# Ledger of designs, part 41: designed miniproteins, single chains, continued (4)

Each design is a single chain, and the fold is of that chain. pLDDT is the mean over its residues in the fold that is shown.

## One batch from the design tools (miniprotein)

Design m13408
Fold by ESMFold2-Fast:
Structure m13408 (fold): chain A 79 residues (1-79)
Amino acid sequence: ALAEVKAFMASLEPEARELAASGDESNPRMIALMRKIAEALAKALKAQGVTSVTVPDTLEGRIMAEALEKEGIKVTIVK
């Protein structure tokens, strides 16, 4: 679970950094895109049988936590 989350977060890092570098993080479009990506990843993780996930206490981590909880995955938020 943790290793899978780290792999997904690592796979998101280049795209998240690109979006952050290209625009305002407070832009509603960027927030909407981050939520859409998080929802797609949460569905993929659930399909793989992941039942518990640890995410960092960051904006991206909180968005991911919200999407994961919608899919019924237990989330632990850590610093």
Scores: mean pLDDT 69

Design m13409
Fold by ESMFold2-Fast:
Structure m13409 (fold): chain A 91 residues (1-91)
Amino acid sequence: SERERELILRAIALILRAIGLEIEVEQLLKAGKDIDKEKAEELLKLAKEAIELARKALEAVEEGRLEEAEELLKKAEEKLEKAEKLLKELE
């Protein structure tokens, strides 16, 4: 269905967004920049949690639990928004 397609695409987009944040933070750490390591670790944790939530959402879509998938994606999005705010504080 169109709703299933929409949820799958949203989950994939959130996973890619989270991976992008992980890459950016890891590059900052490797470059030897004096950044807040605790904030960097929190950001990486939030990104990983968002990926886990998005993966669970994909599983929920496969099982036909579309409302659960939407809730999981909303939680993933909230984690990523917090991670993005932390990234701005590191730059």
Scores: mean pLDDT 88

Design m13410
Fold by ESMFold2-Fast:
Structure m13410 (fold): chain A 80 residues (1-80)
Amino acid sequence: SHLEKLFEEIVKELEKVRSQLTPEERERADRAIRRGKELLEELKKTDPSDKLKQAILEFGILAEMSELYLIIKKVEKRLK
């Protein structure tokens, strides 16, 4: 799915800066990755006709991706 590919891409971007993460940022990143994967698996099991559940799960995945993006941006700002 498009959302799964976007999630995989943001995880790859995080892995590029993983060595630069603080312990707190690493814990937050690992939580966001785990939650995003769980939501993606639930989305795959969801009936395609259940549009509301699909939308809620997609929103949740985007929220976890947003958390990863914010961590990456904090690291980039710290390195400059």
Scores: mean pLDDT 88

Design m13411
Fold by ESMFold2-Fast:
Order: sequence, then structure tokens, then C-alpha cells
Structure m13411 (fold): chain A 113 residues (1-113)
Amino acid sequence: DLELQADIAEMLGRYDEAIKLYKELYEKTGDPRYKLKIAGVYYRQGKYDEAIKLLEEVKDQIPAEAYIGLANVYYKKGDYEKALEWFEKAKSLGYKLTPNQEKLYKEVKEKVK
């Protein structure tokens, strides 16, 4: 299973292999969730601008997950105002934040002035 191989590579920190496998899966399926997976790998590598670019590409197809991804990346960049905007957009779609996402959401709300 190619997806399982990609997920294992990501878990083991083999980021270049994970990206290669997720790209192959995207080429075969057209599923925007594989671009979301690649953005997650870029995020783990600290390649925040590359992660943002991919999340912007898929936000119309998978808005809730892409908005949460954008919120997380902007939070890591210290852009709390943009992080808050993306959390609010996800919530406006009826997305229920996980406990960890709620903690980040409350933190960015406190930091935005």
C-alpha cells in the first residue's frame, strides 16, 4: 500500500521519501488530501512558505482541513492575526476544533490586539 509507505516514511522522519510518495499518490488519484499531507511534511521541516503555498492551492477543495493547516503554519510564523482568521474561517464552516486546536485558538485570541 503506497499510502501506508508514505505515512510510515513521514512518521520515521524520512521527509523527502514521504513527499515523493505523496506526490505519486496525488498524480494517480487527484485527491487534494495528498497535497495537504505534503504541506504537513513541509511544516515539520520548517518550510512554512512552501506549506502555505500548497494549502492555498487546496483550500477551495478541502476548506476546513486547509484552513486549520494555514492557522497552524501562521501560528508557527508568529502571525497570530492570520492564524486567528483561519481558525475563525474553519469554525464558520461548522468545523469542531480538537482540544489541542482549541488551546491554540484561545492562545492566538489572547495574543491578537
Scores: mean pLDDT 88

Design m13412
Fold by ESMFold2-Fast:
Structure m13412 (fold): chain A 128 residues (1-128)
Amino acid sequence: MSVKELIERAVKEAKEILASDNKLPPLLQAIYRLLIAVEEGNLEEVKKYTDEIIKLLDKQESILPYLGEIALVIAALLSRDEFKEEAKKLIKHVVNHPKDHLIAPFLILSAFKDDPEILKKVKEAMKE
């Protein structure tokens, strides 16, 4: 499945999940709202939910269970030049997570191995 197709499906599912159940963990709520904000091109909400995700990641014992959803959100942010700074902030925070910093970089790179354009942008964000 292409990253673009995966993002489109994730946005559709995020809308359905948010409409049906308010019992989602706060981190997943913020991730799903960020995916929708990126699709809508809403820079104000993209900044808001990126910052919220970063704060919530600091409270997680491990980010590994959410790494798939985090990778999707990173891919969505990197698909638009206007959100490149938010993508860089999120990537740096994920790869520097206190519990997962040794594993998370390899898993993020693995998630994008079949998309050379996104992989290049992720590697650039990880360097500094």
Scores: mean pLDDT 77

Design m13413
Fold by ESMFold2-Fast:
Structure m13413 (fold): chain A 80 residues (1-80)
Amino acid sequence: DALYAEVTARLRALGIADRIPAVLAVIDSAIAQGVMDPEAIEMGILGAIGPAVVAGRLSFDQAVALARDIAERIVAYLRS
């Protein structure tokens, strides 16, 4: 599960480890449902990290970039 290890390490490095369970729940749901739509996954991840943006711990631009990168990783994982 290199995907989970990478995502959790990245969220910890950004100081938002409290959002890890919410982000992993989105990843688990996407995998279980077979959702290959990058936009749907990106929106789910953005929702999971949204509280960190509202709290001022992460900028909106950083959150969008992170959500897109995680969505691309999930799609790549599902294509493998």
Scores: mean pLDDT 81

Design m13414
Fold by ESMFold2-Fast:
Structure m13414 (fold): chain A 114 residues (1-114)
Amino acid sequence: SREEALAEIRRLVARARDAVLAGDVEAARRAIRELLRLGLEALRRGDVEAARAAMDGLIDVGDLALRVGDRESAREAARALLRLALEMMKRFPELVLEAIGAALRAIGLLLDVE
């Protein structure tokens, strides 16, 4: 269900945040990749709300990773966000402005990672 998909995404965002705060870069990156997978599956099903939740989660995790100096997790989150934004643009042209906003946010995150 959509409620179950949203709950899974929220739990995964919490896991990624906990891993970032614990300094577990490998666990954070795995959770970020899993969040990308769920977002892409949501887009494939036409579940735009779940895909948005995954995008918001990737922004949240990426910003947290930058704040604590976890550059590897920040890069992983930015890369995942860009991939989701590009797929959203391809599958839902009516959401192009939203997808462009997410892509620009991902590029900004990558530039800040230096």
Scores: mean pLDDT 87

Design m13415
Fold by ESMFold2-Fast:
Structure m13415 (fold): chain A 73 residues (1-73)
Amino acid sequence: SKILVHLTLYDENNNILFEYEGEMNEEEALELFEKILDKLGLSEAKEEFIKKLKIFLDNNKNKKLDFDIYTNK
């Protein structure tokens, strides 16, 4: 199934650093999310966020996924 993904990256002052929107499947969405976290050096939070995202996708297939990431560094 396809999911509409909207991803917004914020700095510590709530300024938008990056925004992305596109349709993709669950595997593509997980890969995109992991790639963004790796580039930001947020590897310590990655496993918990990926686990929660998988649970959300399994329960809410064909839903719009709005995703906000905040950086504190």
Scores: mean pLDDT 67

Design m13416
Fold by ESMFold2-Fast:
Structure m13416 (fold): chain A 76 residues (1-76)
Amino acid sequence: SMAEVVAQARASIEAAEQGLEMVKRATTAEQYTGGKLLAMGSLWEVALLSKKTPLPQELIDRAREIAKELGFNIEL
């Protein structure tokens, strides 16, 4: 359902935010890489979900903010 897709997008953005915080707090290369991979994979999930149903603008804006902070381009 559309509601399930939106809920999954919210969860994926929360995971991307966790990845971003890992990057910001990283004291090792492993922590930095792990945070980046979590954020990238989660943002990629948001991009895929956006093709199934229009996502709330709030979620699109937050995904773009996280991508920008990490130096990624995201197409939503």
Scores: mean pLDDT 87

Design m13417
Fold by ESMFold2-Fast:
Structure m13417 (fold): chain A 108 residues (1-108)
Amino acid sequence: MSPFERFIELLRRAAELLPDPALREQLLTLVEQLERADRDMQLGLTALALGLLVEALERLGAPAELVARLGAASVELTRAALAGDWAAAERALEEANELLREAVELLE
């Protein structure tokens, strides 16, 4: 499974577990957009989706370290997208996916 395919899977799981219906719908819409997106657009949408999830986790009182690390991954993905650096993006996304799995476990 590619890092992007795994991110889409984990983002969908996280979104479905969110108590806020509006934010859940917004993230599920981003999942649909990511599945249809061209590779270049996928980087920007991935960074946006991760940033939105970080904000949601902050509001739910998730551990500050997890929020900070996911936020850092979102910044790294944004930088990689602007530079067109797919190797840097894939490395940042692999790290983000491990943190996102932890977030999914916290959401139940």
Scores: mean pLDDT 81

Design m13418
Fold by ESMFold2-Fast:
Structure m13418 (fold): chain A 60 residues (1-60)
Amino acid sequence: METVLVRGLSVEQQIAWALRAIGEFPDVEVKLVEGGLEITYVPSPEIDAFVEELKRLGAA
């Protein structure tokens, strides 16, 4: 299992992406943190792509 912290997200982005993660990935755990999301998951191409998109969003 992997745990990734993604920062640089607005509250609106945190809520939207947390809901999307829970809806698309059955075994994902998501925690809202100040300015970001902590995501714990089993690596797969689909969730790896999701996490990379979220990191790119936080870096913008």
Scores: mean pLDDT 81

Design m13419
Fold by ESMFold2-Fast:
Structure m13419 (fold): chain A 59 residues (1-59)
Amino acid sequence: EEAEEEYMKRQLLAAGVTEEDAEKILDIVRRVRERGLPAFTDEETKEILKLAKEGIDKA
């Protein structure tokens, strides 16, 4: 649902992540959702958080 993606994007921007890095994170989220359900794995969650942190560290 787009509402969840917009919420995630706002949270990432509030954390200091750039628009570009926020879109990359959302793209990963969309890819996982397109495969149907399983929930995020710990590995997938770590990858998303790593991208967010790298965006902040560059700012």
Scores: mean pLDDT 66

Design m13420
Fold by ESMFold2-Fast:
Structure m13420 (fold): chain A 96 residues (1-96)
Amino acid sequence: DVEFVERLLKRAEELLERVKELLEKAKEAGDEEIAKRLEELQERLEELIKELRELKEQLEKDPDDKDLLLRVIALELELIGLEIELERLEKELEEK
C-alpha cells in the first residue's frame, strides 16, 4: 500500500544520510576502498529512492495492482540488503 511505500522511502532516505556521514569519516581516515564502496552504495540508494517514488505514484493510481505490490516486496528486500552492506562497511571502518 501507499503508506508502506512511504515508510520504505523514509527508511531509504535515513539510510542515505547514514551513508553520507560514513563516507565523510572514510575520507577523513584516508580509506579509499571503503570510500569507493560507500559511493557505490550511495548511487544504489539514490536509484532505489527514485524507484520507490515512481512506485508510490503508480500505487496511488492502482492500489490493488498485484504486480506493483510484488515490486514493493522486491524493493524492500533491496533496501534490507543495502542496510546490511552499510552495517558491514561501518564495522570494517571502526575496526581500523
Scores: mean pLDDT 86

Design m13421
Fold by ESMFold2-Fast:
Structure m13421 (fold): chain A 67 residues (1-67)
Amino acid sequence: MAEKAREHREEIEKARQLYDEGKYDEAVETLKKIFEELGLEPFESKDPKTQAELNLGALEALVRAAE
């Protein structure tokens, strides 16, 4: 799983940029696609900003674990 997360590094970076721009809904959509491709369930929150933070942090942690 962690090695597959590295293959999505560019998409994760795009989600980070969307998050930094305040486009939390678009960041969440990008992150959900990555989780689906990895066969994982994304973290859920009613607040799009929190949902983006949780999912982005999880994917970034997986990439670091694969390094």
Scores: mean pLDDT 78

Design m13422
Fold by ESMFold2-Fast:
Structure m13422 (fold): chain A 64 residues (1-64)
Amino acid sequence: SPDELIEKVLDEFRDWLLKNPDASVDEISRKFREAIDRVSDLPRDKQDELLGRLEELLSEVQAS
C-alpha cells in the first residue's frame, strides 16, 4: 500500500541518517531526493505527506 511504502522509505532514511551522522548537506540532499523519487508514482497528497515527514525526521535527528 502507499502508506507501507512511505513507512519503509522513512525507516530507511532514518537508518541512513543514524549511520552517517557526519554526512554533508549535499549527501543528505541527495538521499532526500532519492527518497522522494521512490514515491513519485504515488498521488500528490501522499508525496507531500512523505516530504513533510522526511523534513520532520531530519530536524529531529539533527537536533539530537
Scores: mean pLDDT 81

Design m13423
Fold by ESMFold2-Fast:
Structure m13423 (fold): chain A 83 residues (1-83)
Amino acid sequence: MGNGETVVQISQKNKQRVLDLGKESSPSNSQVLNQQAQTLQQSEQQARQGIADAANAAATTRAAMMQTIQSVGDADNTVQKEK
């Protein structure tokens, strides 16, 4: 299971739910079907944005971790030089 798998799973479950609602809706109601299709498209865009936001958050966390690792390394080198 990859990073962001939860967001993709939620998106796919929501897409299936919208499709199931579309199948149960009256065939004469083209406007309702169009609205459901638009909701599906918006859910897909939200899922893609969620993946992008998760990647951005991961990059920020990685930068913070690298800063911490460098600070610890610098401190360790200082202690070793003082010994």
Scores: mean pLDDT 64

Design m13424
Fold by ESMFold2-Fast:
Structure m13424 (fold): chain A 100 residues (1-100)
Amino acid sequence: SSEALKLLEELIKKIEELANAETKEEIKEKLKKIKEIYKQLIPLLSKEQQEILEALMKKVEELAKALIESTDPELIEAYKELLKLLAESLKEWVKSELEK
């Protein structure tokens, strides 16, 4: 659980960094790092925890792709705000599930 907690904290931080990325290249690099951390987390989690994290990761990837493809500043800000909300949701889940 200690290793899983450290990786989850790193994952949260990288999602927050993705939400603040200013270039498409930064978004791609942050998404790559997020996927690497996620892959390391999977064998450390229960099946139920894996299913929850997989659902959240799908939303992160969808939003990152939307950020890469969008040229609309209002949509870009909306996608960034949703990424921040996903990071906060993950923080609350970690507190309730793993910080016992």
Scores: mean pLDDT 87

Design m13425
Fold by ESMFold2-Fast:
Structure m13425 (fold): chain A 74 residues (1-74)
Amino acid sequence: SELEKQLEQIYKELEKQVEKYPSPELKELLKKLREYIDQAKEAIRNNDQEKAQEYIEQADKIAKEIVELINELK
């Protein structure tokens, strides 16, 4: 689906940024982002809209935390 492709693209972009500014905290957040994206994709495939929304919201929160931390390390 379009949404699954967008989630994977966001992950790939953030993974590249974390590789440029490596820290244990960013690696842990990236791991959590991966887990929430995988759970969101599973919920989408199972037509569980409520769970998909919950996991997408958690993924968005973690993605924002990663961006903030990277900006602090520049």
Scores: mean pLDDT 85

Design m13426
Fold by ESMFold2-Fast:
Structure m13426 (fold): chain A 84 residues (1-84)
Amino acid sequence: SKKAELERQYQLEKTLADAYEGAAKSAEDAAKNLRETAEEKEKQDPELGEKYRKRAEDMIKGAEENRKQAEEYRAKAEELKKEL
């Protein structure tokens, strides 16, 4: 039925939103770890500290993109929910 198909699409969009949110949180945690490593390393080797800080910034950019994807899929899920 159309209702069963909408329910399946709702669950899929919800699952994707949760997955992207989880990926964003993991990247944010990795970035925090890299920043702590950068801060420690820069005391002896400023260039190495900058390298780790740049890696942390790249991880944060990835997290921001994953957050945008999560918001998009969450919005799709909420729209489908209104049709149920």
Scores: mean pLDDT 89

Design m13427
Fold by ESMFold2-Fast:
Structure m13427 (fold): chain A 66 residues (1-66)
Amino acid sequence: PLRLDVDTSDGEATRELDRRIRAVADRAQAQARSEEEYRELLGRLLTEELRRLAAEHPSVTLTELP
């Protein structure tokens, strides 16, 4: 599993994280043909988006857990 850490005192980073999560959920909903496909797409797209956000914003970090 992934652990997401964000500096919540950075309100802009927190708001951007919320926006990106909503955008990913909307995209998965638009592309999915079933609830099962929605869950699979959401998981994959969210992981990709969080990795990108962490690379672009020092206040956002991702850690791989066993």
Scores: mean pLDDT 77

Design m13428
Fold by ESMFold2-Fast:
Structure m13428 (fold): chain A 89 residues (1-89)
Amino acid sequence: MEEGDKALEEGNYKEAALAFIDELKRMIDNNDKKGALEAASRLGTVALRMGDEEALKLIDEIYKLLQSNTPDKAKIDRLIEELKRIIEK
């Protein structure tokens, strides 16, 4: 979080988004639902500041899936990879 938060404050939105994507993946791998939701929320803030509506839509879908009692990890992984491709363009 510190790395992503610093990049966000500096206006380096692409670096901030990539850092929060890495944090999101880490939280999911650790089965930390609260941490994953917080990382997804931070990604939403970055996408909003970037004005990237496609990224916002993907982040909203990821957040919704993470709130499920039985998260579809394969779908979440696909959406994260789509998000990363959009951010890296």
Scores: mean pLDDT 81

Design m13429
Fold by ESMFold2-Fast:
Structure m13429 (fold): chain A 60 residues (1-60)
Amino acid sequence: SKKKKEKRFKEVEEEIKKYGYDNLDIKELAKKLGISQSTVRKMANKAVSREVGRKLLEIA
């Protein structure tokens, strides 16, 4: 179960990198990954927080 969650999270991160957070189709991602729209939103928010955290570490 942990590996499946990590793989789905990585797919959400890749979509954010490709299209940007504001352009995410939450419904299509939920359908593609086989999870709820609320889970996709939570994963997307976490992925954005990680990306912001990485950029802050590179500047600091």
Scores: mean pLDDT 73

Design m13430
Fold by ESMFold2-Fast:
Structure m13430 (fold): chain A 100 residues (1-100)
Amino acid sequence: AEEILALPREERRKKLVELYNSDDPEQRRLAIKVATRLAVESPSAEDRLIGEEIIRKVLNDPNATEEDLQLIRDELLKYLESKDPLVRNRAIALLATLPL
């Protein structure tokens, strides 16, 4: 996760897409975790949009598993416990976009 977060923005976006398109469930899980972290924690609006883009790709992917969707939910639920009210509010907004 930290290695991906250290990449330049364009490389990070490309790496997250590559990981999500992988047949390896561990790589897909890593992509989802990093994307959710970017979407809620990043001080950069551009980085948050990259995270949201990856989450949206998962939500619109007909091949996404229930485990993929549950992982997004579980990660966002953890951020509801954040001391930063902006992080909590972003997590609430993203949770509202999840099915059921």
Scores: mean pLDDT 81

Design m13431
Fold by ESMFold2-Fast:
Structure m13431 (fold): chain A 91 residues (1-91)
Amino acid sequence: MTKEEKEERVVKALESLPPATTVEEEVEAIKKLEPEIQEEVIELLEERLKELPKKLEEYKKNKKPEEVEKLDERAKKLKEALEEVLKKMKE
């Protein structure tokens, strides 16, 4: 697969995970994915965290105001959780 197709597959797997309340639940959900995908998820999450604010702004341009509010709230929670998940997954 191309690099883009591989990243899409990883993102799709990530988006298939149920919303988690705690970092522990998120880590468990990611660990249920195939080990190969877990490694790819970690790499993608690191890149996404750095680009998240800019990509979120672009994504909001295509959404209704109500969707934008939900995206902002989810992105904030996601960023905080992902930073902690990444630390725990790497060690």
Scores: mean pLDDT 67

Design m13432
Fold by ESMFold2-Fast:
Formats: structure tokens, sequence, C-alpha cells
Structure m13432 (fold): chain A 60 residues (1-60)
């Protein structure tokens, strides 16, 4: 669970940095999804949950 919280904090930081640097939403979603998928400390369930959250935030 601690690893999940830490991953969420890192995702929030990457998202903010991407927005501040005018990264397109499509590229930002792709980058965040790739980082989540490559994280060895997250379960497949946690990865899918985080990817869904990223899409919901970016696409709204």
Amino acid sequence: MMDFIKAMEEMSKVYKDGVDNNVPKSELEKKLTEIIRKNPHLTDEEKERMIKEVRDVIEK
C-alpha cells in the first residue's frame, strides 16, 4: 500500500510538470501509462486502477 501511495504522488508530480511544460494531453497520458506499466512495485490491479484514474483526469 505504501508503494501505491508513493506511485500516486510521483504520478501527480509528473502530471503537473507535464502541464507546466505544455505537453499535449495525449502524450501526457501515454507517458504516465508507460511509467505505471513499468513500475515493478505495483500489482496488475493497482496498475489498471491508476491508468483508469489518469485517463479520467486527462480526458475530462
Scores: mean pLDDT 74

Design m13433
Fold by ESMFold2-Fast:
Structure m13433 (fold): chain A 99 residues (1-99)
Amino acid sequence: MRLSPEQRRLLAALALDPLGEAEANAEEIARYLGVPRELVERVLEAARREGGSLRAIARVLGVSTATVSRLLRGVDPRRETIRVLTDIGIERIKKAVGL
């Protein structure tokens, strides 16, 4: 299955915030994004295990770290910016699934 640019960006944001995983259900996230539950679980597992590094996201998505960097292109990939993108991603998912 091919992920849309928005789906890839939201999954990358989730992988950068292990705290967001504690408040979100993987099944509901998968339903909202239109992706398999197993993919969301792998992204959240990688976030917990590797602290949300670009390498962890790239591994789970099956793409290069350069591709992950391009998902965040147009913004400074500093910790603060990544955190804000993650918060936005989680908030959108919560609203979509009625949390």
Scores: mean pLDDT 55

Design m13434
Fold by ESMFold2-Fast:
Parts: sequence; structure tokens; C-alpha cells
Structure m13434 (fold): chain A 98 residues (1-98)
Amino acid sequence: SMAEIERLRREMLEQFVRELEELRRAYEEDPSSFTDMEKELLRRSSEYLERGDVEEALYVALALQRIAVEGLPLTEEVLERAVEEARRRVEAGLEAAA
């Protein structure tokens, strides 16, 4: 149901925020242990959270993780496509779980 999808979405976003806060604390304790891509992920996701755009923060984090894993160049076009793919996968996952 739509109500179940919205509940799962809320729980997923709350978990993501907790994980990003843990990542921020780890970065503050030892910034030198972070790759440039991990720093970019933390920076961009945090900017979206500061604006209240929690879903966009999650999508950009997932997009940057995929870019790093696949060894893709970090260009505007690659990032935009990866964000769109992340959004589609999240929506499909929520529908499948509901």
C-alpha cells in the first residue's frame, strides 16, 4: 500500500541520516583516512540535509558510491545519471518491500 511505502521510506531516510552522522564523526576524528570520493559524498549529502532535502541527500550518496565502485569519472552528466538511477532503484525497492 501507499501508506506502507511511505513508512518504509521514512525508516530508510532516518537510518540514512544516522549513518551520515556517524560518517561525519569519523571524518572529524581522522580526515586523512577518507578518500576524495568519500569526502565529496559527505560534503554533497550534508549540503542537501542542511536544506532539508533528505531524499536528495540519499540519492547523491548512493550515486557517488556507485561512481566510486565502477571507477567512473565524476562529471556533471555522470552524476546526474547516477542520481536518477539511484532514485529509480530506491523507489523500486520500496514498492517490492511494501
Scores: mean pLDDT 88

Design m13435
Fold by ESMFold2-Fast:
Structure m13435 (fold): chain A 85 residues (1-85)
Amino acid sequence: MKEKILESARKAVEAYDAAGGDLFAAAQRLGLPVSLPLILKNIGEDTKLALARYAALKALSPEVSRDEAIKTLRENREEIEKIVA
């Protein structure tokens, strides 16, 4: 579980950097919804960090409950932030 989260976060960061910060291109590279870039921009957060957190959440979402996924993301927050930094 932890490795799957961190791998998804890393892939999201790689896609973001490869796209030159273009959230639409990054989302398409990751197979994420085309509306996601608009959602992330409207949150007012660091978009690279927001994309990494979202990719990590989606890696868990079909297999674990929402509450369990949120808990797992919080437990790995510092490691995700280090991947983004």
Scores: mean pLDDT 72

Design m13436
Fold by ESMFold2-Fast:
Structure m13436 (fold): chain A 102 residues (1-102)
Amino acid sequence: LPERLRARYRNPATGAVADTGSVAMMLELLHRFGVRPRTPVVTEAEAIEMLKEFLKERGIELKSDSGSEMISVLVELLAEEEGKSVGEVMRELMERVEAGRV
C-alpha cells in the first residue's frame, strides 16, 4: 500500500470513517484484534493512540512512536495468532480497506 491514500474509507464491520488508507488499515487491524473505534470519525492521531493502548495491554514495547512500526508489529502478531504469513495478512487487510473505500 502507498504511504498515504487521499480517499475516505468506512470500516465495513464498525462503520468508523477514516480519511486515509493508512488510518483505515490501522482500524482494520484493531478490529481484527477485537478493539472497537472510540469515535465514529477517526483521525491518524486517534488511531495511533488506540494502537499504543492495545500494544500496552499486550505488553509489547515499541522502538518508536511511528504508526508504520505499530502497523508492522500488529501485522506480525496477527500472522502469528492466525498461523498465516505476513504476506497473507497484508493481502487480507488490503482487501478489507478496498471494501471500505468510499
Scores: mean pLDDT 72

Design m13437
Fold by ESMFold2-Fast:
Structure m13437 (fold): chain A 82 residues (1-82)
Amino acid sequence: SRITEIVREYREGKLSAEEAAKRILEELGLDPNDEELLKLTIELLEEFKKSSLSDEEMARRLEFEVTVEDGMKLIEEAVKKF
């Protein structure tokens, strides 16, 4: 997947954590300027970089965690307005 390629480029030092995070958010159809999602994605990239996960496993976990957080944020924002 494109997210796996972004993860590989990040691990190779070709992309900064911020650049990789923005591209991952864009590939997921999310807002790359969403400060909370961007911060989470950067933190996950840095944490998973220290792990023995494959690029594919890291990409899958990033997609899962970021998508769950986006979903939870949308629910919380909807509930707070009503």
Scores: mean pLDDT 81

Design m13438
Fold by ESMFold2-Fast:
Structure m13438 (fold): chain A 85 residues (1-85)
Amino acid sequence: MLDELNKKIQELNQKSLDDPSKKSQYTSLMVGEVLRTMSDLDAQGDDKGIQQMTAILFDNMSQFYRDEGNDKKAKEYEEKSKKLK
């Protein structure tokens, strides 16, 4: 479910902040979870589900970059999320 995916992404982002040395590993795990969910939704023909999941991903990416002090990237993903809502 999208709520479970969102929770997993937020947990991985928090772990990345707690241990920056493993940031690349946590980012790779996050990408893997997103790709798996996209594949499942695509197989079901759930275009609206894909759109909602993409919006959740962009919201979490915006928060991730904001926490890192990358305001430019944070705003970019925030705008992308708004366009999907």
Scores: mean pLDDT 72

Design m13439
Fold by ESMFold2-Fast:
Structure m13439 (fold): chain A 61 residues (1-61)
Amino acid sequence: MEEERERLRRVAREAFEEHGPGAALQAAVDLAKEIAGDDLKLLAELVEVALEIVGELEAEA
């Protein structure tokens, strides 16, 4: 999951820098759906990670 977390962090950061937290969350969720496919448990875990990352980016701004 560390590699998936780093991918989510990268896409979220890029979107956050361009368009802010809503865009960061959208980009991270889109990537989470791509990674998880039909695995709803993995999707739920990746969405939690995406929310955590966007919260970190908000705190750093």
Scores: mean pLDDT 81

Design m13440
Fold by ESMFold2-Fast:
Structure m13440 (fold): chain A 96 residues (1-96)
Amino acid sequence: MEEFKEKALEAIRKAIETGARLVIEVTGDPETVQEAVKAIYGALAEAGVPDDWVIKGKVERTEDGVKVTIEIAPRSALEAARAAGRPLPTIHVKIE
Protein backbone atom coordinates (compact mmCIF):
# COMPACT_ATOMS: atom_id res chain seq x y z
CA MET A 1 0.00 0.00 0.00
CA GLU A 2 2.73 2.51 0.93
CA GLU A 3 4.70 1.73 -2.26
CA PHE A 4 1.57 2.33 -4.36
CA LYS A 5 0.98 5.70 -2.66
CA GLU A 6 4.62 6.81 -3.18
CA LYS A 7 4.63 5.80 -6.86
CA ALA A 8 1.30 7.56 -7.42
CA LEU A 9 2.40 10.69 -5.52
CA GLU A 10 5.62 11.01 -7.57
CA ALA A 11 3.74 10.52 -10.85
CA ILE A 12 0.98 12.99 -9.86
CA ARG A 13 3.51 15.66 -8.86
CA LYS A 14 5.40 15.15 -12.15
CA ALA A 15 2.17 15.47 -14.16
CA ILE A 16 1.17 18.69 -12.32
CA GLU A 17 4.71 20.11 -12.73
CA THR A 18 4.82 19.41 -16.49
CA GLY A 19 1.10 19.91 -17.28
CA ALA A 20 0.94 16.36 -18.68
CA ARG A 21 -1.90 13.83 -18.70
CA LEU A 22 -1.36 11.02 -16.19
CA VAL A 23 -2.78 7.51 -16.62
CA ILE A 24 -2.43 5.07 -13.72
CA GLU A 25 -3.41 1.44 -14.36
CA VAL A 26 -3.93 -0.96 -11.46
CA THR A 27 -4.49 -4.65 -12.20
CA GLY A 28 -5.01 -7.51 -9.78
CA ASP A 29 -7.49 -9.14 -7.44
CA PRO A 30 -10.38 -6.88 -6.28
CA GLU A 31 -9.06 -6.51 -2.69
CA THR A 32 -5.51 -5.52 -3.72
CA VAL A 33 -6.82 -3.17 -6.44
CA GLN A 34 -9.21 -1.52 -3.94
CA GLU A 35 -6.32 -0.84 -1.53
CA ALA A 36 -4.14 0.54 -4.37
CA VAL A 37 -6.99 2.80 -5.59
CA LYS A 38 -7.47 4.15 -2.04
CA ALA A 39 -3.72 4.88 -1.88
CA ILE A 40 -3.86 6.66 -5.28
CA TYR A 41 -6.79 8.87 -4.21
CA GLY A 42 -4.91 9.60 -0.96
CA ALA A 43 -1.91 10.65 -3.09
CA LEU A 44 -4.17 12.90 -5.23
CA ALA A 45 -5.42 14.63 -2.06
CA GLU A 46 -1.85 14.97 -0.67
CA ALA A 47 -0.46 16.38 -3.97
CA GLY A 48 -3.22 19.03 -4.14
CA VAL A 49 -4.50 18.60 -7.70
CA PRO A 50 -5.56 22.04 -9.08
CA ASP A 51 -9.28 22.86 -9.53
CA ASP A 52 -9.10 22.90 -13.35
CA TRP A 53 -7.82 19.30 -13.45
CA VAL A 54 -10.21 16.47 -14.26
CA ILE A 55 -10.02 13.08 -12.56
CA LYS A 56 -11.65 10.10 -14.30
CA GLY A 57 -11.90 6.52 -13.09
CA LYS A 58 -12.72 3.42 -15.13
CA VAL A 59 -13.22 -0.13 -13.83
CA GLU A 60 -12.95 -3.15 -16.13
CA ARG A 61 -13.45 -6.82 -15.25
CA THR A 62 -10.62 -9.12 -16.33
CA GLU A 63 -10.33 -12.94 -16.45
CA ASP A 64 -8.18 -12.97 -13.28
CA GLY A 65 -9.61 -9.97 -11.40
CA VAL A 66 -10.13 -6.29 -12.15
CA LYS A 67 -8.35 -3.42 -13.89
CA VAL A 68 -8.82 0.17 -12.71
CA THR A 69 -7.63 3.11 -14.81
CA ILE A 70 -7.34 6.52 -13.18
CA GLU A 71 -6.71 9.47 -15.50
CA ILE A 72 -5.87 13.04 -14.51
CA ALA A 73 -5.28 15.98 -16.83
CA PRO A 74 -5.71 19.77 -17.03
CA ARG A 75 -9.23 20.45 -18.40
CA SER A 76 -7.92 23.23 -20.70
CA ALA A 77 -5.23 20.93 -22.16
CA LEU A 78 -7.79 18.12 -22.73
CA GLU A 79 -10.14 20.57 -24.53
CA ALA A 80 -7.29 22.00 -26.66
CA ALA A 81 -6.06 18.49 -27.60
CA ARG A 82 -9.61 17.41 -28.53
CA ALA A 83 -10.11 20.53 -30.68
CA ALA A 84 -6.74 20.01 -32.43
CA GLY A 85 -7.20 16.23 -32.84
CA ARG A 86 -3.77 15.67 -31.22
CA PRO A 87 -2.77 13.40 -28.31
CA LEU A 88 -1.70 14.95 -25.01
CA PRO A 89 1.78 14.22 -23.62
CA THR A 90 0.99 11.29 -21.31
CA ILE A 91 2.78 9.80 -18.29
CA HIS A 92 1.83 6.13 -17.95
CA VAL A 93 2.15 4.24 -14.63
CA LYS A 94 1.32 0.56 -14.11
CA ILE A 95 0.83 -0.82 -10.60
CA GLU A 96 0.78 -4.59 -10.00
Scores: mean pLDDT 78

Design m13441
Fold by ESMFold2-Fast:
Structure m13441 (fold): chain A 95 residues (1-95)
Amino acid sequence: TRSVAEALEELISMLERLIEKLEAGELTDEELQAFIDALRFFSHLLPPEAAARVEALLAELERAVKAGDRERALQTIREILGLLREVLAELRAQA
């Protein structure tokens, strides 16, 4: 199994690819659901405060997608990306 930092790096890469696909209009529900499931699973490895922030952003993303608000969905994905990069930087600083 991978370290938390390695898993987080892969989630960041997956999220960057999701942004590209969403901007191109190519994002599938299956790809979005796979990302949400992976991030929810990963959130169990985070401190409670970070996990709560991730869950709140995932809830916003799901609402935006269901509303057909692609611009809000894209903004929320970018906010998740920023949060994951912050967490990765903190984990790297502890190594």
Scores: mean pLDDT 76

